Designed miniproteins, single chains, continued (2). Designs and how they scored, part 13

Each design is a single chain, and the fold is of that chain. pLDDT is the mean over its residues in the fold that is shown.

## One batch from the design tools (miniprotein)

Design m4450
Fold by ESMFold2-Fast:
Structure m4450 (fold): chain A 118 residues (1-118)
Amino acid sequence: SEAEEALQKGDYDKAIEEARKRLAENPDDVRAHLLLGEAYLKKGRYDEAIEAFERALKLMPKDSPEYARALVLLGRAYLKKGEYDKAIEYFQEALKIDPYNPEAVRLLEEAKKKKEEK
């Protein structure tokens, strides 16, 4: 809750500290890995964001809505790094689970457009 409040307020350093505290107590806390990843993504620390999202994905059922959301977040991190092929792959995987996710559709089209510009 404290980590989530910090993330919502834009206190990304506090969100990271509180998420790490949760993970020290429970290393399999999926929500804490996702919060950590989102906070790193907001700070432009894309490699740490990717690692956190990959850890979260390993702890989730592959067909869950949360898994699809984590794939979108992982795709966003790769998109921000300019790794367009990987971003496209993760957005496509998310859409296989949730075909009508508007964010995933929008981000997939953005990644395809940016790939054509490079």
Scores: mean pLDDT 88

Design m4451
Fold by ESMFold2-Fast:
Structure m4451 (fold): chain A 88 residues (1-88)
Amino acid sequence: MKVTVTVEVTAPSGNVTLKVYVEKDGERRLVDEKTFDNVSGRYTATFEVEAEEGATIVVEATGDQPVSVRVLSAPPKNVSVTLTATQK
């Protein structure tokens, strides 16, 4: 099914890369990637993802500085969303 995931990212400055994966039965595949180059503060990213029932959508945020991420849109009942945030 088609799932729209909107996330809000808050970072003090630097580069932030958002990677979107679909994971099912232990297999993870990269389906989308967006890089925000040298921005600060709060910004949003929207992803349209094809996911089947029982799949987990993983949004990974990697930044030069500490990054906070939250989901603004709710996924369908049979699809989970997991967020990870990492500083380089």
Scores: mean pLDDT 74

Design m4452
Fold by ESMFold2-Fast:
Structure m4452 (fold): chain A 76 residues (1-76)
Amino acid sequence: VEELIAQLSDPDPAVRRRAAQRLGALGDPRAIEPLARALFDPDPEVRDAAGLALLQIGGPAAREALARVLRTGKPP
């Protein structure tokens, strides 16, 4: 999980997108806040992957992170 979270900050948007997809598949709640920050990524494909990953992880914590982002319009 730590390596995938670090890859969300990779200079290559393809690496960041793949990291978001893998974090969603793992379902580890440690990824929720990093993925919520990735919703503000400059690359639209990375933003989409982060949103899908948060939906994939699911649960109250992921829903709260998404709601906070939508309400405030800023990264956590």
Scores: mean pLDDT 77

Design m4454
Fold by ESMFold2-Fast:
Structure m4454 (fold): chain A 87 residues (1-87)
Amino acid sequence: MITLEEAKKQIEEYIKKNKDKEKISVVGAVWVPPERAEEALAELEKAMIDALKKYGYKVVESRGRVFPADDPEGRVLAVASVIAEKK
């Protein structure tokens, strides 16, 4: 996933392909400047939750974490994960 918008699209496609499962785990990651890491995590988590709700899932657990990385552009890896179950 290269951009936040591409990550959001891939997340929705993954959920759509797996919408027949009773339980689903979704992970998204983006490379962002350190000062935007919290905002990127919030946007990823919101996109995951919104897509999951759209396909009839209830969020059970959500986690966000920023990984410091030795990136040539000085970026960090923002990772969000959500576990959800169908009602």
Scores: mean pLDDT 78

Design m4455
Fold by ESMFold2-Fast:
Structure m4455 (fold): chain A 82 residues (1-82)
Amino acid sequence: MLTEEELKKAEEAAEEITEVILKENPELSEEAKEELKKKILEVMKEMLKKVKEKSPLSTEELQSEAWAKVEKAIEEAKKKQE
């Protein structure tokens, strides 16, 4: 699986991305924010795992898939706020 160093990088990247997203979406509840943080971290871990496993998808394609999953998670969190 991912090395401890790779996991740390994924966690740091997920935290930075989460902070930006939460800044853009201040209306989210604490519960929605925690759920979103978990989803973003899982997406980052999955992306790094696919890169390490030499996925047939290019790095750019893997980044696009990861971003699409993050966008979907944001949309789901917002819908729960409605």
Scores: mean pLDDT 73

Design m4456
Fold by ESMFold2-Fast:
Structure m4456 (fold): chain A 84 residues (1-84)
Amino acid sequence: EGEEFIRRLLEEPRRRGVALGERLPLSARPAVLARAEEEKRKIEEYMKENNLPDTVLIRLLFESIEVFRRAFEEAMAARAAAAA
């Protein structure tokens, strides 16, 4: 049950990444990627500053951001290749 729930949580960021990658102009790619990296850095710095233990929830949050970023980047790269 927990494994299925995690799969569904990661499925949603992936689908959103693809959808945004297909709808946004190619010029938006660096801005979206920069925002995803910035969000990861903010979480990492917050954990470090507050000496928070690494928990499954925090790791899942990082994974959801990475899944979104990779799906978005792959969709954008495919469109860039087709548009070039």
Scores: mean pLDDT 75

Design m4457
Fold by ESMFold2-Fast:
Structure m4457 (fold): chain A 69 residues (1-69)
Amino acid sequence: MSAIELLEELARLLGLPEDLVITEENAKNLLQFFATTVRDPELKAQIEEYIKQNKYEEAAKLLLEYFSK
């Protein structure tokens, strides 16, 4: 499963427009944006660290878990 597929699931979960096209370039920006909305400072730092390490799939999974609550 790619980071783009996970981001598409996250966008759908959050009610973002279905015509929003997730690309490799905007996927990074979307991950960073969603990370800034995380209220838990520890989780936010962890997600940002994964993004910095290019672990976008892991970052997206943590975001999905967070927003599914």
Scores: mean pLDDT 77

Design m4458
Fold by ESMFold2-Fast:
Structure m4458 (fold): chain A 95 residues (1-95)
Amino acid sequence: MKEEYEKLITEGVRAYLRGDYERAKELFEKAVELAKKINPNDADTYILLAEVYLRLGEYEKALEYAKQALSVNPNDARARRILKEAEERLKKLEE
């Protein structure tokens, strides 16, 4: 399971860096499910998935996972940045 998790993260990051956000989403969603079994307090996996949702324009999902990351680590600068950007994008769509 740990090796499978590490492979999902590595492949997901590579997909993200190539701009293949749909593939990165699939891989990070699988990584989140494994992280819940291995380390349920893993904020990093939630941050990776939130970043992908932000790139896909799925701002409500990005906000949800950024909040999950902050529930684990309230001072995580990456999660706070994603949360703020997602909130700003959602607010602009309401105008």
Scores: mean pLDDT 83

Design m4459
Fold by ESMFold2-Fast:
Structure m4459 (fold): chain A 60 residues (1-60)
Amino acid sequence: MEAEELRKKGEEYAAKGDYDKAVEAYEKAAEIYRKEGNYEKALESEVNAGLVRIKAAVAK
């Protein structure tokens, strides 16, 4: 599955409040982007995963 599809799944899960799934999707997208040499998109996905982790902690 392509990194862009995983990034979109992360956005979808985050919008639904499925934060654990959103983090997993963003982290997987970041790994694939790094493997492809797309460090900008990898960093963006890692930042989004971190923001979702913060939202998950606050939502408790």
Scores: mean pLDDT 81

Design m4460
Fold by ESMFold2-Fast:
Structure m4460 (fold): chain A 91 residues (1-91)
Amino acid sequence: MLSPIVERAEKLLEEAIELARKALELAETDKEKARELILEAEILIGLALIEVAVAKLIGELSEEELERLEKLREEAEELIKEAKKKLEELK
């Protein structure tokens, strides 16, 4: 039912959320690893946004799918923001 492009975008955002969550957990104990995970999560968000743009251009993105993907993006970006804030507070 989902186009392959929309499914790929969703998986990229879900992976970005997992990486951002791990970065937040590691921010106090392993700052170098936390920074690497933040960078990886940001790259995955960027790739997901490209997939979303392509899906929209070819007409394979519904309003409901866009809303779901934007919600996942917001969750990933908030976790990255919190991880970065924690890293800054620690030096």
Scores: mean pLDDT 83

Design m4461
Fold by ESMFold2-Fast:
Structure m4461 (fold): chain A 55 residues (1-55)
Amino acid sequence: MEKKLEELKRDIEILKEQLDKGQSVLAQNGDLERARRVEELVDTLVEKQEKGVLS
């Protein structure tokens, strides 16, 4: 689980960089909003893991 979460964070970082460079194109495809929602989900998972679950 944690390993997959780390890989997801990497993908989000790449997406953010792509959004900065190709924001117009990605926004038209809806990827901008999807990336933002995924980022929120990851943040929630990380926060809950550190506060609610011990690993």
Scores: mean pLDDT 61

Design m4462
Fold by ESMFold2-Fast:
Structure m4462 (fold): chain A 77 residues (1-77)
Amino acid sequence: KKEEIYKKLDELEKAAREAGFDVSGAVKTIRDAVDAGDYDLAISIARMIAKEFENRGLTKVAEKAREALDAIESLKA
């Protein structure tokens, strides 16, 4: 459901902001990709965000990025 994806993206942006990072541009690109039906682009960006925050040790932000990724993959499948 697209609404679930948007909710997960909002949660990701909030978690990143609380950790001192601005991912609003990346989140907007994911939303625009989902709206255009470009799920491969949306998945790619969400996966990159998850990996980046995991590498920084920010596991809560990485978890929210994976939740968004899972929601997008579920819609594509």
Scores: mean pLDDT 85

Design m4463
Fold by ESMFold2-Fast:
Structure m4463 (fold): chain A 66 residues (1-66)
Amino acid sequence: MAAVEEEIRAVAEEAGMKAVRVETRHEGDGARTERTSVLVVQTDPSLTAEQATATNQRVAALLAEA
């Protein structure tokens, strides 16, 4: 949902991610959505893969604990 994407973007940008793209995916039968996944993509190569992964994990953990 849009509110979730806004929250994730704000947290990722506060964590220092650059060029953040947030996508929400819906998975399941066409009659009903059985799963919603949120994908956070950092596209700035100035961060190492480890830094990008750690930031994404922090964003996910903060949202899960909220």
Scores: mean pLDDT 59

Design m4464
Fold by ESMFold2-Fast:
Structure m4464 (fold): chain A 67 residues (1-67)
Amino acid sequence: MNYSLLLRWEGDKLHITILSEDGSVLKERTVSTPEEILRFAEELEKEGYPEHIINSLRQIARIVEER
């Protein structure tokens, strides 16, 4: 797979980084709510990012919402 996710919590904010196969940063976003994570996933889907990245973000949003 050519892409990976790096996730880091900083207080109440989640920093999401999309990395290419060579480790280059392709996209970053800081989010505070499940709705922001879902909007980021929708944006990436429209930009043609692979389904496994989109599904991973949707799963993370569900985990954050269940609190």
Scores: mean pLDDT 80

Design m4465
Fold by ESMFold2-Fast:
Structure m4465 (fold): chain A 58 residues (1-58)
Amino acid sequence: MSGDELHEAMKIAAEAYHEALAAGASREEAGQIALDRMVAAGFSEELATQIMRDVMGL
């Protein structure tokens, strides 16, 4: 995969995930928020799910 596209998606996922955890969300809730943020940013649900699995260990 292109490093730039992966980097953008992973950055969105990491930022959303950590912000959700800081706000008191559970690990599962934070994962869903990160996935929703990637989809809202224009990434496919399949790609978002793959990144969550590979990056966040979900």
Scores: mean pLDDT 77

Design m4466
Fold by ESMFold2-Fast:
Structure m4466 (fold): chain A 91 residues (1-91)
Amino acid sequence: SLATAVLKITFDRPVTDEDVKYATEVARSAPGAVGAVAKKLDDNTIAVGITAPSDEEARQAALEAAERIKADPRFAHVKSVEVLTLEELAK
């Protein structure tokens, strides 16, 4: 079975389809990620689910993806990036 960690990405402007595509690409490229899917949660927020063989590997892949997003000029309008569990995202 696979484990999932979540990136919650908040922008200082409305999210675009390109933001969702780029977030998916960065997350899928993170070391240890088996897969990633990004979804717009609200006007300013994207959630990216990152899957890996274990909870620790999913969390490490999400942390690496978060650092890559912070360093990527395509995400200059990102206000915050949070690494969460699925349970934390649901609350």
Scores: mean pLDDT 86

Design m4467
Fold by ESMFold2-Fast:
Structure m4467 (fold): chain A 62 residues (1-62)
Amino acid sequence: MAGDLYRAVKDFVGTGPSTLSFKKGDILRVLAVLPGGDLLAENPKTGERGLVGPQYVELIGS
């Protein structure tokens, strides 16, 4: 859901301008859940926003 906190389960390097880069253990704030199940998230550590595949994160709270 929007506003929920997720934790990255692995490192990911974004492959385009719309994808978010993160490291395993980073906390991401989900801003929206898109059609198809991709997450629009913000990494507060870097200030970046972008798309995250749900397979790379686990829900930890809201």
Scores: mean pLDDT 76

Design m4468
Fold by ESMFold2-Fast:
Order: structure tokens, then C-alpha cells, then sequence
Structure m4468 (fold): chain A 82 residues (1-82)
């Protein structure tokens, strides 16, 4: 049984796991241009997944959390708006 009943706790845990993966990929990419392009690609993928969240409050929370993390850890990467 796999039900997509997403709680706030599960959402934040999923985002933290995503950021762990993103940080590992970024750390393995010493070229700044390639690192920026990879981070941007992963952020676009995350934004697409967040856009599928049916709960508007959780979706807004996820976007805010993603944008705040990206601004703190990847300030040189432009965050896609849509």
C-alpha cells in the first residue's frame, strides 16, 4: 500500500533528504559553471515536484523552504520562479 498522504513532517524530511543529495552532487562538482547548472537542474526538478502538491499550504511551505535553502547555500544560482 503506497498512499500519497503527505504530512508537513514528511514533506520537510523529504526536502532535507533532497538537500543532502544536492549538497553531495555539488561537492562532487568542482567546476563552478557545471555546479551551478547541476544545482539549477535539481532545483527545477524539485519545483516541479512541489507544484504537484495538492495542499496549497504545504506547497507554499515547500517553495519557501526550498527558496530559503537555495539562497543560503547557493546564492549564486538563480532560483526559477515557475
Amino acid sequence: MKEKKLSKEELLKGLDEFFEMLDAVAAATPDPARRRNLVLAYLRLAMREISLIKDEELKELAYKYLKEYAARHYPDVPIPEL
Scores: mean pLDDT 77

Design m4469
Fold by ESMFold2-Fast:
Structure m4469 (fold): chain A 90 residues (1-90)
Amino acid sequence: FLKKNLYRPVLIENPSPSLISLFENPVAIVGDDPAALTKAAAESKADLILIHSSDKNVAKKVAETLAKYLPKPVAVVDEVPSNVPVIDAT
C-alpha cells in the first residue's frame, strides 16, 4: 500500500547536528529488522527520519527504500545523535 514518492527522493548520509536542528520533529528509528524499521518509519509523523542499524547494509537499504516512498527526507546514521528522540523498532 506504499506508493512511490512522486517528489524527488532525499537520502542523506550522516547529517550534521546543525542540519538536524533545522527540523522541528526529527526521529531516529533503531533496529536490525528491515520490516520493523520500514513500518516504524512509514507510520512516523516526523519531518526527518534517521535510520540506524547495527548492520550498515540493512540501514542503507531500508533508508533507500523509504526515500523512494516517503514524501520527506530520510537519513542513515552510523551513530544516533544524542538530542534526537529514539523509536526502538522490534
Scores: mean pLDDT 79

Design m4470
Fold by ESMFold2-Fast:
Structure m4470 (fold): chain A 83 residues (1-83)
Amino acid sequence: MWEEALRALEAGDYEKAKAAAEEALAADPDNALAWAALGAAYLNLGDYDKAIEAAKKALALDPSLLPAQAILKQAEAKKKAAE
């Protein structure tokens, strides 16, 4: 399921990526990769606060997850730039 979110992100379909990540999390709320995919979707949709929350949740589950670290850094930088 999180793989469907990843494919949607690669295709630039961020709403589909969000829906696929949410579906994956409904099945497994401890899926760090699904939280990271949700964070990436929110980041690309411009919802930086939710992107930060999702990335932090992914890192709480797996602190070594490089995609989540990158999403958190990017979302925080974009939020600061938008203020």
Scores: mean pLDDT 83

Design m4471
Fold by ESMFold2-Fast:
Structure m4471 (fold): chain A 70 residues (1-70)
Amino acid sequence: SAHHDAHEAALQRVIAEFVAANPDLSAEEKAAVARAMADTWEANKDTLSPAEMEALIREVAAAKAAEIEA
């Protein structure tokens, strides 16, 4: 569906932007953040709009990156 395609596109875009913005993170750390984003997408894909989903995934990525740095 259009909503599913938009949600998946948002997830892939945020993952790509996160990877590009965080060159100092290891491949395993980047994978952990990507997994957190994917899990958030799966949990909310039926309840959030694509725009709300993109905003939430960006917040999850930032929070997980901060957790890894701590």
Scores: mean pLDDT 78

Design m4472
Fold by ESMFold2-Fast:
Structure m4472 (fold): chain A 70 residues (1-70)
Amino acid sequence: MRLREEVDRLEKELDNAKTKEEYFRVLIDAGALRLAAEMLKRMGVISPEEYEELLARIDRLEAKIKEKLK
């Protein structure tokens, strides 16, 4: 499934982000992945366990970015 790979990619992009603009871009991408995970769970493509794992990772990314943007 590509969604887990996309979360891995965003985690790496966040580690390399240096500007508020870069943090904001990662935040937008994280929001898009959250919507994708919700849709895939509703469609039965991913398990509830996988969804909760991905959502927790995305929540951590968003929290870190929001801290940097303050």
Scores: mean pLDDT 82

Design m4473
Fold by ESMFold2-Fast:
Structure m4473 (fold): chain A 66 residues (1-66)
Amino acid sequence: MDLAQLRAAARAAARALAAGGLEAGTVELSKHSGVDLSPEQAAAVLGPVVEGDWDAGARALGAAAS
């Protein structure tokens, strides 16, 4: 998965997080990334993304997918 795909997945999940909380964000991130994520892994991605650090969020998602 490339960085642009990771950033797109993180953005979609951040919107779901804002609307439905961590459970919604985790489901959306897993769906868009193709990775079955725990809520803890999703939080590690979405925390930086909510603060505008898309690159840190993308790196965390890449690590979780490994």
Scores: mean pLDDT 76

Design m4474
Fold by ESMFold2-Fast:
Structure m4474 (fold): chain A 70 residues (1-70)
Amino acid sequence: EREELLRKARELAEETGANEAVAEAAVEILLGDEKGAREILRKAWPEASEVELEVGMHEARELAERIKEM
């Protein structure tokens, strides 16, 4: 469920110092929506470069893998 994944993502983000938007993006990646994940990161950082967004996507994917192994 989305709410349970978001709770786990926020707990890991708090433990690791990751941003809340990265946690939300990680949940969308787990649900198969990489476009939605990118949109969350773009909304959180409207002036970010494409390189900075890809760094955020990489962080979100790593967080998503950790959630899957919980």
Scores: mean pLDDT 81

Design m4475
Fold by ESMFold2-Fast:
Formats: sequence, C-alpha cells, structure tokens
Structure m4475 (fold): chain A 76 residues (1-76)
Amino acid sequence: DSLLKALEKVVEKFKELLENSESLPEEEKKEYEKELEELKKLAIEKIENKDVTGAIGQILRMIGLSIDVELKIKKA
C-alpha cells in the first residue's frame, strides 16, 4: 500500500519537525499536532474507501502545513 506508506512517512517527518522546533511556542505545536492528526484520520479514511485522489489531496495538505511550519520557524 504505497499511499499508506507515503502518509506514514509524511506524518513521521512532520512530527520530527515539530519535536525539533524548540523556538515554536508549545500552544502552536499542539495546534499543529491536532491538525496533523485530523488530516491523518481523513487520509486513512480516504485510503480505506479506495479514494486515491482524496487520499493524495489530504497528504498534499499535510505537506503544505509542514512547509508553513518550517517557514514560521525560519522567521522566528
């Protein structure tokens, strides 16, 4: 299952980014973690329903959120 493996890697890297972001406020970290878990749940649901396009869409949203976090850390 290539989509599930892709999702797992994106989630793992995003969690690593948040854990390594010592300059990011804890409340903002928790909000990002919450949004990540919501997107993960939606992506898994799409994968289970064989909605490949929907699953890819949720994974891309996770990647976009990860980029936003990285840019915010670099500006802080």
Scores: mean pLDDT 80

Design m4476
Fold by ESMFold2-Fast:
Structure m4476 (fold): chain A 60 residues (1-60)
Amino acid sequence: GAVEQTAQMLSRVAGVSPEAARAIAEEGYKRAKAEGSTSFGAALRHAGEIAREARAAGKL
């Protein structure tokens, strides 16, 4: 589903571990759902922002 596809893309593009990518993807999907979308693209957009914020904070 959208969470699994988002996690796979984050792991490959953002260079995070598969476990961290899955946690970020789940949060990204929740944010996408809150704005009325269940698409992979919306989940990936939110997840990418979460990953960038976490990296800037030194958590990734």
Scores: mean pLDDT 79

Design m4477
Fold by ESMFold2-Fast:
Formats: structure tokens, sequence, C-alpha cells
Structure m4477 (fold): chain A 73 residues (1-73)
């Protein structure tokens, strides 16, 4: 069902976010590659979960990532 697919997409975004949180540092290139993958899911909730992780791990890039995700959705 579309609802189940959305739940899976959000779960995938949370897994990506968790992997980023486990890294000691993340490059801007790696972060935007992950952002593109999350954006391709076309799920607002997935994008929100990813942005929360970015705000914790790389707060200096959070605004740029937010603008990217808003344009992609």
Amino acid sequence: SPELEEEIDVAMARIISSVLELQEEVSKEELFEAAKKVASLKRKEAAEAFLEAVEKKAPELAEEVKKFLEKAL
C-alpha cells in the first residue's frame, strides 16, 4: 500500500541518518550525496528525519541542506 511504502521510505531515511550520526565527521560531499538519496524518496517525513540528524551532526550545513530538500520536494 502507499502508506506502507511511505513508512519504509521514512525508515530508510532514518537508517541513513543513523549511519551519519555514527561517523566522527562527515564531508559536505557525503552529506549532500545522502541528501540526494533522501530527496529521491519524495517523502516530507523522510526529509524531516534526515534534516534533524544533519542539525545534530553538522549544524553549519543544516540551512543549506534544508534549502536543498525544500527545492527537491
Scores: mean pLDDT 76

Design m4478
Fold by ESMFold2-Fast:
Structure m4478 (fold): chain A 66 residues (1-66)
Amino acid sequence: ALPDTEAGRYFDHGGVLYVLGRYEEAIEYFEKAIELGKKENAPEELIKQAEELLRKAKEMLEKQKE
Protein backbone atom coordinates (compact mmCIF):
# COMPACT_ATOMS: atom_id res chain seq x y z
CA ALA A 1 0.00 0.00 0.00
CA LEU A 2 1.15 3.56 -0.76
CA PRO A 3 1.90 5.82 2.24
CA ASP A 4 -1.08 7.56 3.90
CA THR A 5 0.09 11.03 2.82
CA GLU A 6 -1.52 13.95 1.01
CA ALA A 7 0.50 12.95 -2.09
CA GLY A 8 -0.70 9.34 -1.72
CA ARG A 9 -4.35 10.45 -1.49
CA TYR A 10 -4.06 12.54 -4.67
CA PHE A 11 -2.38 9.57 -6.38
CA ASP A 12 -5.21 7.19 -5.33
CA HIS A 13 -7.93 9.63 -6.46
CA GLY A 14 -6.12 10.11 -9.80
CA GLY A 15 -6.06 6.32 -10.23
CA VAL A 16 -9.84 6.13 -9.74
CA LEU A 17 -10.37 8.93 -12.30
CA TYR A 18 -8.04 7.11 -14.74
CA VAL A 19 -10.10 3.88 -14.43
CA LEU A 20 -13.30 5.92 -15.04
CA GLY A 21 -11.79 7.34 -18.28
CA ARG A 22 -11.66 10.87 -16.83
CA TYR A 23 -8.13 11.44 -18.08
CA GLU A 24 -7.96 15.28 -17.88
CA GLU A 25 -8.94 15.15 -14.18
CA ALA A 26 -6.63 12.15 -13.57
CA ILE A 27 -3.73 14.20 -15.03
CA GLU A 28 -4.47 17.08 -12.60
CA TYR A 29 -4.49 14.72 -9.59
CA PHE A 30 -1.29 12.91 -10.64
CA GLU A 31 0.48 16.27 -11.21
CA LYS A 32 -0.61 17.37 -7.72
CA ALA A 33 0.56 14.03 -6.24
CA ILE A 34 4.01 14.55 -7.82
CA GLU A 35 4.18 18.22 -6.66
CA LEU A 36 3.21 17.37 -3.07
CA GLY A 37 5.36 14.22 -3.04
CA LYS A 38 8.48 16.20 -3.99
CA LYS A 39 7.73 18.98 -1.46
CA GLU A 40 7.00 16.49 1.35
CA ASN A 41 9.95 14.17 0.51
CA ALA A 42 7.58 11.28 -0.20
CA PRO A 43 9.15 7.91 -1.12
CA GLU A 44 10.81 7.88 -4.58
CA GLU A 45 8.60 4.88 -5.47
CA LEU A 46 5.40 6.94 -4.99
CA ILE A 47 6.74 9.76 -7.19
CA LYS A 48 7.87 7.32 -9.93
CA GLN A 49 4.49 5.54 -9.93
CA ALA A 50 2.65 8.88 -10.15
CA GLU A 51 4.92 9.98 -13.05
CA GLU A 52 4.28 6.68 -14.89
CA LEU A 53 0.49 6.97 -14.50
CA LEU A 54 0.62 10.67 -15.50
CA ARG A 55 2.39 9.60 -18.72
CA LYS A 56 -0.24 6.90 -19.39
CA ALA A 57 -3.14 9.29 -18.65
CA LYS A 58 -1.70 11.82 -21.14
CA GLU A 59 -1.39 9.07 -23.79
CA MET A 60 -5.03 8.00 -23.20
CA LEU A 61 -6.23 11.62 -23.42
CA GLU A 62 -4.41 12.04 -26.79
CA LYS A 63 -6.18 8.90 -28.09
CA GLN A 64 -9.57 10.31 -26.98
CA LYS A 65 -8.91 13.57 -28.92
CA GLU A 66 -8.27 11.68 -32.19
Scores: mean pLDDT 80

Design m4479
Fold by ESMFold2-Fast:
Structure m4479 (fold): chain A 77 residues (1-77)
Amino acid sequence: MEEFEELVKKYLEELLEEARKQLEEALKTIKDEELRKKIKEILAIKDPEEFLEALSKLLHVDPQFFYEEARRRAEEE
């Protein structure tokens, strides 16, 4: 059962890395200076849990959404 939680953690880390890449790409196209500032602040966060919380607030979603997505990926593999 520990193996499943390790898979969830792996997929969560991969999801957060994908999110970082998407934010960096979005930053190149976004013209809104306030939104760009928020994205830069989020990208500066090194802690994965703090990054997840900040990203969730930016996207106006529950942090649980990313945990549920990571669990779904772990279950489907």
Scores: mean pLDDT 78

Design m4480
Fold by ESMFold2-Fast:
Order: structure tokens, then C-alpha cells, then sequence
Structure m4480 (fold): chain A 58 residues (1-58)
């Protein structure tokens, strides 16, 4: 599995978590993660997606 595929799956997981526990901060982080992924910044996308999951899980 490539880092790109792994990052895409992480973003999908983050979308699911945010959908279960709607939180404005988590939604903003998720949007930033998607934009970072579109730009090819996988490290930034991973960091932001993980942050979104962390906030949504609280």
C-alpha cells in the first residue's frame, strides 16, 4: 500500500468519525486535510486528519 492510498483511507475514516460527532473544529481540520491531500502534501494531510479524528472522538 502506498502512502497516498493510506492517507486517502485515513481521510475517509476521519470523515466517518466527524459525521458521528459533528464538531466545527473537527470539520475545519478535515477540510484542511482534504486540501493538503489535493496538493500532494501527504504529511500535512495525515497530521490534520488525525487531529480531526482526535477532536471528533472527544
Amino acid sequence: VTREVATQLLIIGAEFEVSLNPNPEAKELLEKAKEAFKKGDLDKAIELANKAIEIAEK
Scores: mean pLDDT 79

Design m4481
Fold by ESMFold2-Fast:
Structure m4481 (fold): chain A 79 residues (1-79)
Amino acid sequence: AEREELERLARQLEGQARGLEELARLAEEEGKLEAAELFREAARLAREAARAARAGDLERALELARRAEELALRGLELL
């Protein structure tokens, strides 16, 4: 159960990272370089969160996911 839940969380976080990488690319194309950097950093944290989830570290996964969300929201504010 827990392992299956962590795998689902990891998959969701990897999907979020891909979406953030696409947002970074689009922001960079529009010359929004600060937003692009924030989205890339958020994507990195989301990927680290996915790795923590796969390693069974739910607390670390949620902490990293929260930090990724914070950076993504800051990036959106700059668009």
Scores: mean pLDDT 88

Design m4482
Fold by ESMFold2-Fast:
Structure m4482 (fold): chain A 84 residues (1-84)
Amino acid sequence: MSKEELLEQIKEQWGKAIEAAREAVRAEEAGDLETAIRHLEEAIRALEEAARLAEEAGDEELAEAARRAKEEAEALRREAEAKL
């Protein structure tokens, strides 16, 4: 995979994570914790893939940003699970 292709895939995964996180917030506000958890799990998976692709691309700052965002999503998922 070329560096250009990696950067495109990172952008796709990051966008997917942002959208999933927004859907999780909407679900949480509606009181639908099960749906919020599912969207948070999707965001976590997308951020994990983004971090992996960023490492392959040699972009340490982007990889670190993705890992931090993933940790935040994991914390929100644990909080939502505790409310079930």
Scores: mean pLDDT 86

Design m4483
Fold by ESMFold2-Fast:
Structure m4483 (fold): chain A 72 residues (1-72)
Amino acid sequence: MEKGSEEEAEELREQAEEATKKAIELKKAGAPESVVASYATASSILYAAAGMISGKPEEATEKAKEALKAVE
């Protein structure tokens, strides 16, 4: 079954990629720098969370929540 930390890490990496893609699209559209920076920051935090999910799942989950909240 694909219920391990690898699956969760992959989901976090996909979310990070989407945040990066969104930041690029918003920058091209002339969105405020604060909005673009929020998505870029969220992407960085999500990548970091993906790297620690296997060893520190609770900390990784908390960081992921913080990142997603930053891109309200």
Scores: mean pLDDT 75

Design m4484
Fold by ESMFold2-Fast:
Structure m4484 (fold): chain A 66 residues (1-66)
Amino acid sequence: PPEVLELLGRASDLADEAMAKGKTEHAEKIRELIEQARKAYESGDFDKALELARQAIEVGEEALKE
């Protein structure tokens, strides 16, 4: 589904922003979740890919909140 790829793009942007702000541990966790989501997507497990992509976005949003 196109929404998985859109969420992965958003998560990647959040990882880059977290890294730029010195939130290295958060950026690393986001990238791990993106990799897991990509593997799920490639295997056809779109529900798991969506869940992992959403988790990556949540970590990114948490990293960028004050």
Scores: mean pLDDT 84

Design m4485
Fold by ESMFold2-Fast:
Structure m4485 (fold): chain A 87 residues (1-87)
Amino acid sequence: SLSPEQLELEVEIALVYMQAALLKKAADRITNPEVREQVKKLVDEAIKKVDEALEALRNGDFETARQKIEEARKLVEEASKLLDEAE
C-alpha cells in the first residue's frame, strides 16, 4: 500500500501532468508561431520535470519529487500566462 505522503505526491504529479498535456494541446491553436513554439517548449520542459519527479518518487526521494513538481508547476504557470496573452 502507498504511504499517505506518496499518494499525495502521486496525485500532485498527475494533476501537473494533466495541466501540461492540456496546455500542449491548446498551443496548437495559437496563431503566432513564435508564441506557439515558446509555449510548447515550456510544456515539454514541464513534462521532463514530471518524469524526474516520478523517478524520484519511485526511489523514495520525496524531497526531490516535491522540488521537481514545483519546478514543473512554475513552467506550466509561465506557459499558461503566454497562452492567455496570445488569446
Scores: mean pLDDT 86

Design m4486
Fold by ESMFold2-Fast:
Parts: sequence; C-alpha cells; structure tokens
Structure m4486 (fold): chain A 67 residues (1-67)
Amino acid sequence: SDLEKEIELLKDMIERIQQQIADGKLTPEERARARELIEMLKEAIENKDFDGFRQRVRARRAAEAAA
C-alpha cells in the first residue's frame, strides 16, 4: 500500500508538470528541465527505484549549485 501511494504521488507530479508545460508560461530552458524531470519520474515508477530517483535529484541540485 505504501508503494502504491508513492506511485500515485509520482503520477500526480507528472500530471502537474505536464500542465505547467501546457500553460506555455515556461522558458525553453525551464521546459527542457521539466521534461527531464518527467522522464526521471517515469523511470522511477517503471523500475520502482525511488531511492535512485532521489539520488539523481540530489546529484543534479549539487551540480547546479557547483556551476
């Protein structure tokens, strides 16, 4: 049940991000980042690897902070 709830949460996040893209208010750079996040979320759902997803997000934030 916890896994099922987490999957539903990630699906809701994908829908929300897709809506932001559809609203047309994002810059090209923001749209590219949003699409990458959707792909990472889809991979997390397919592989049920939520720890790997969290690690990728943290690594990305660290890389952005270092740049």
Scores: mean pLDDT 77

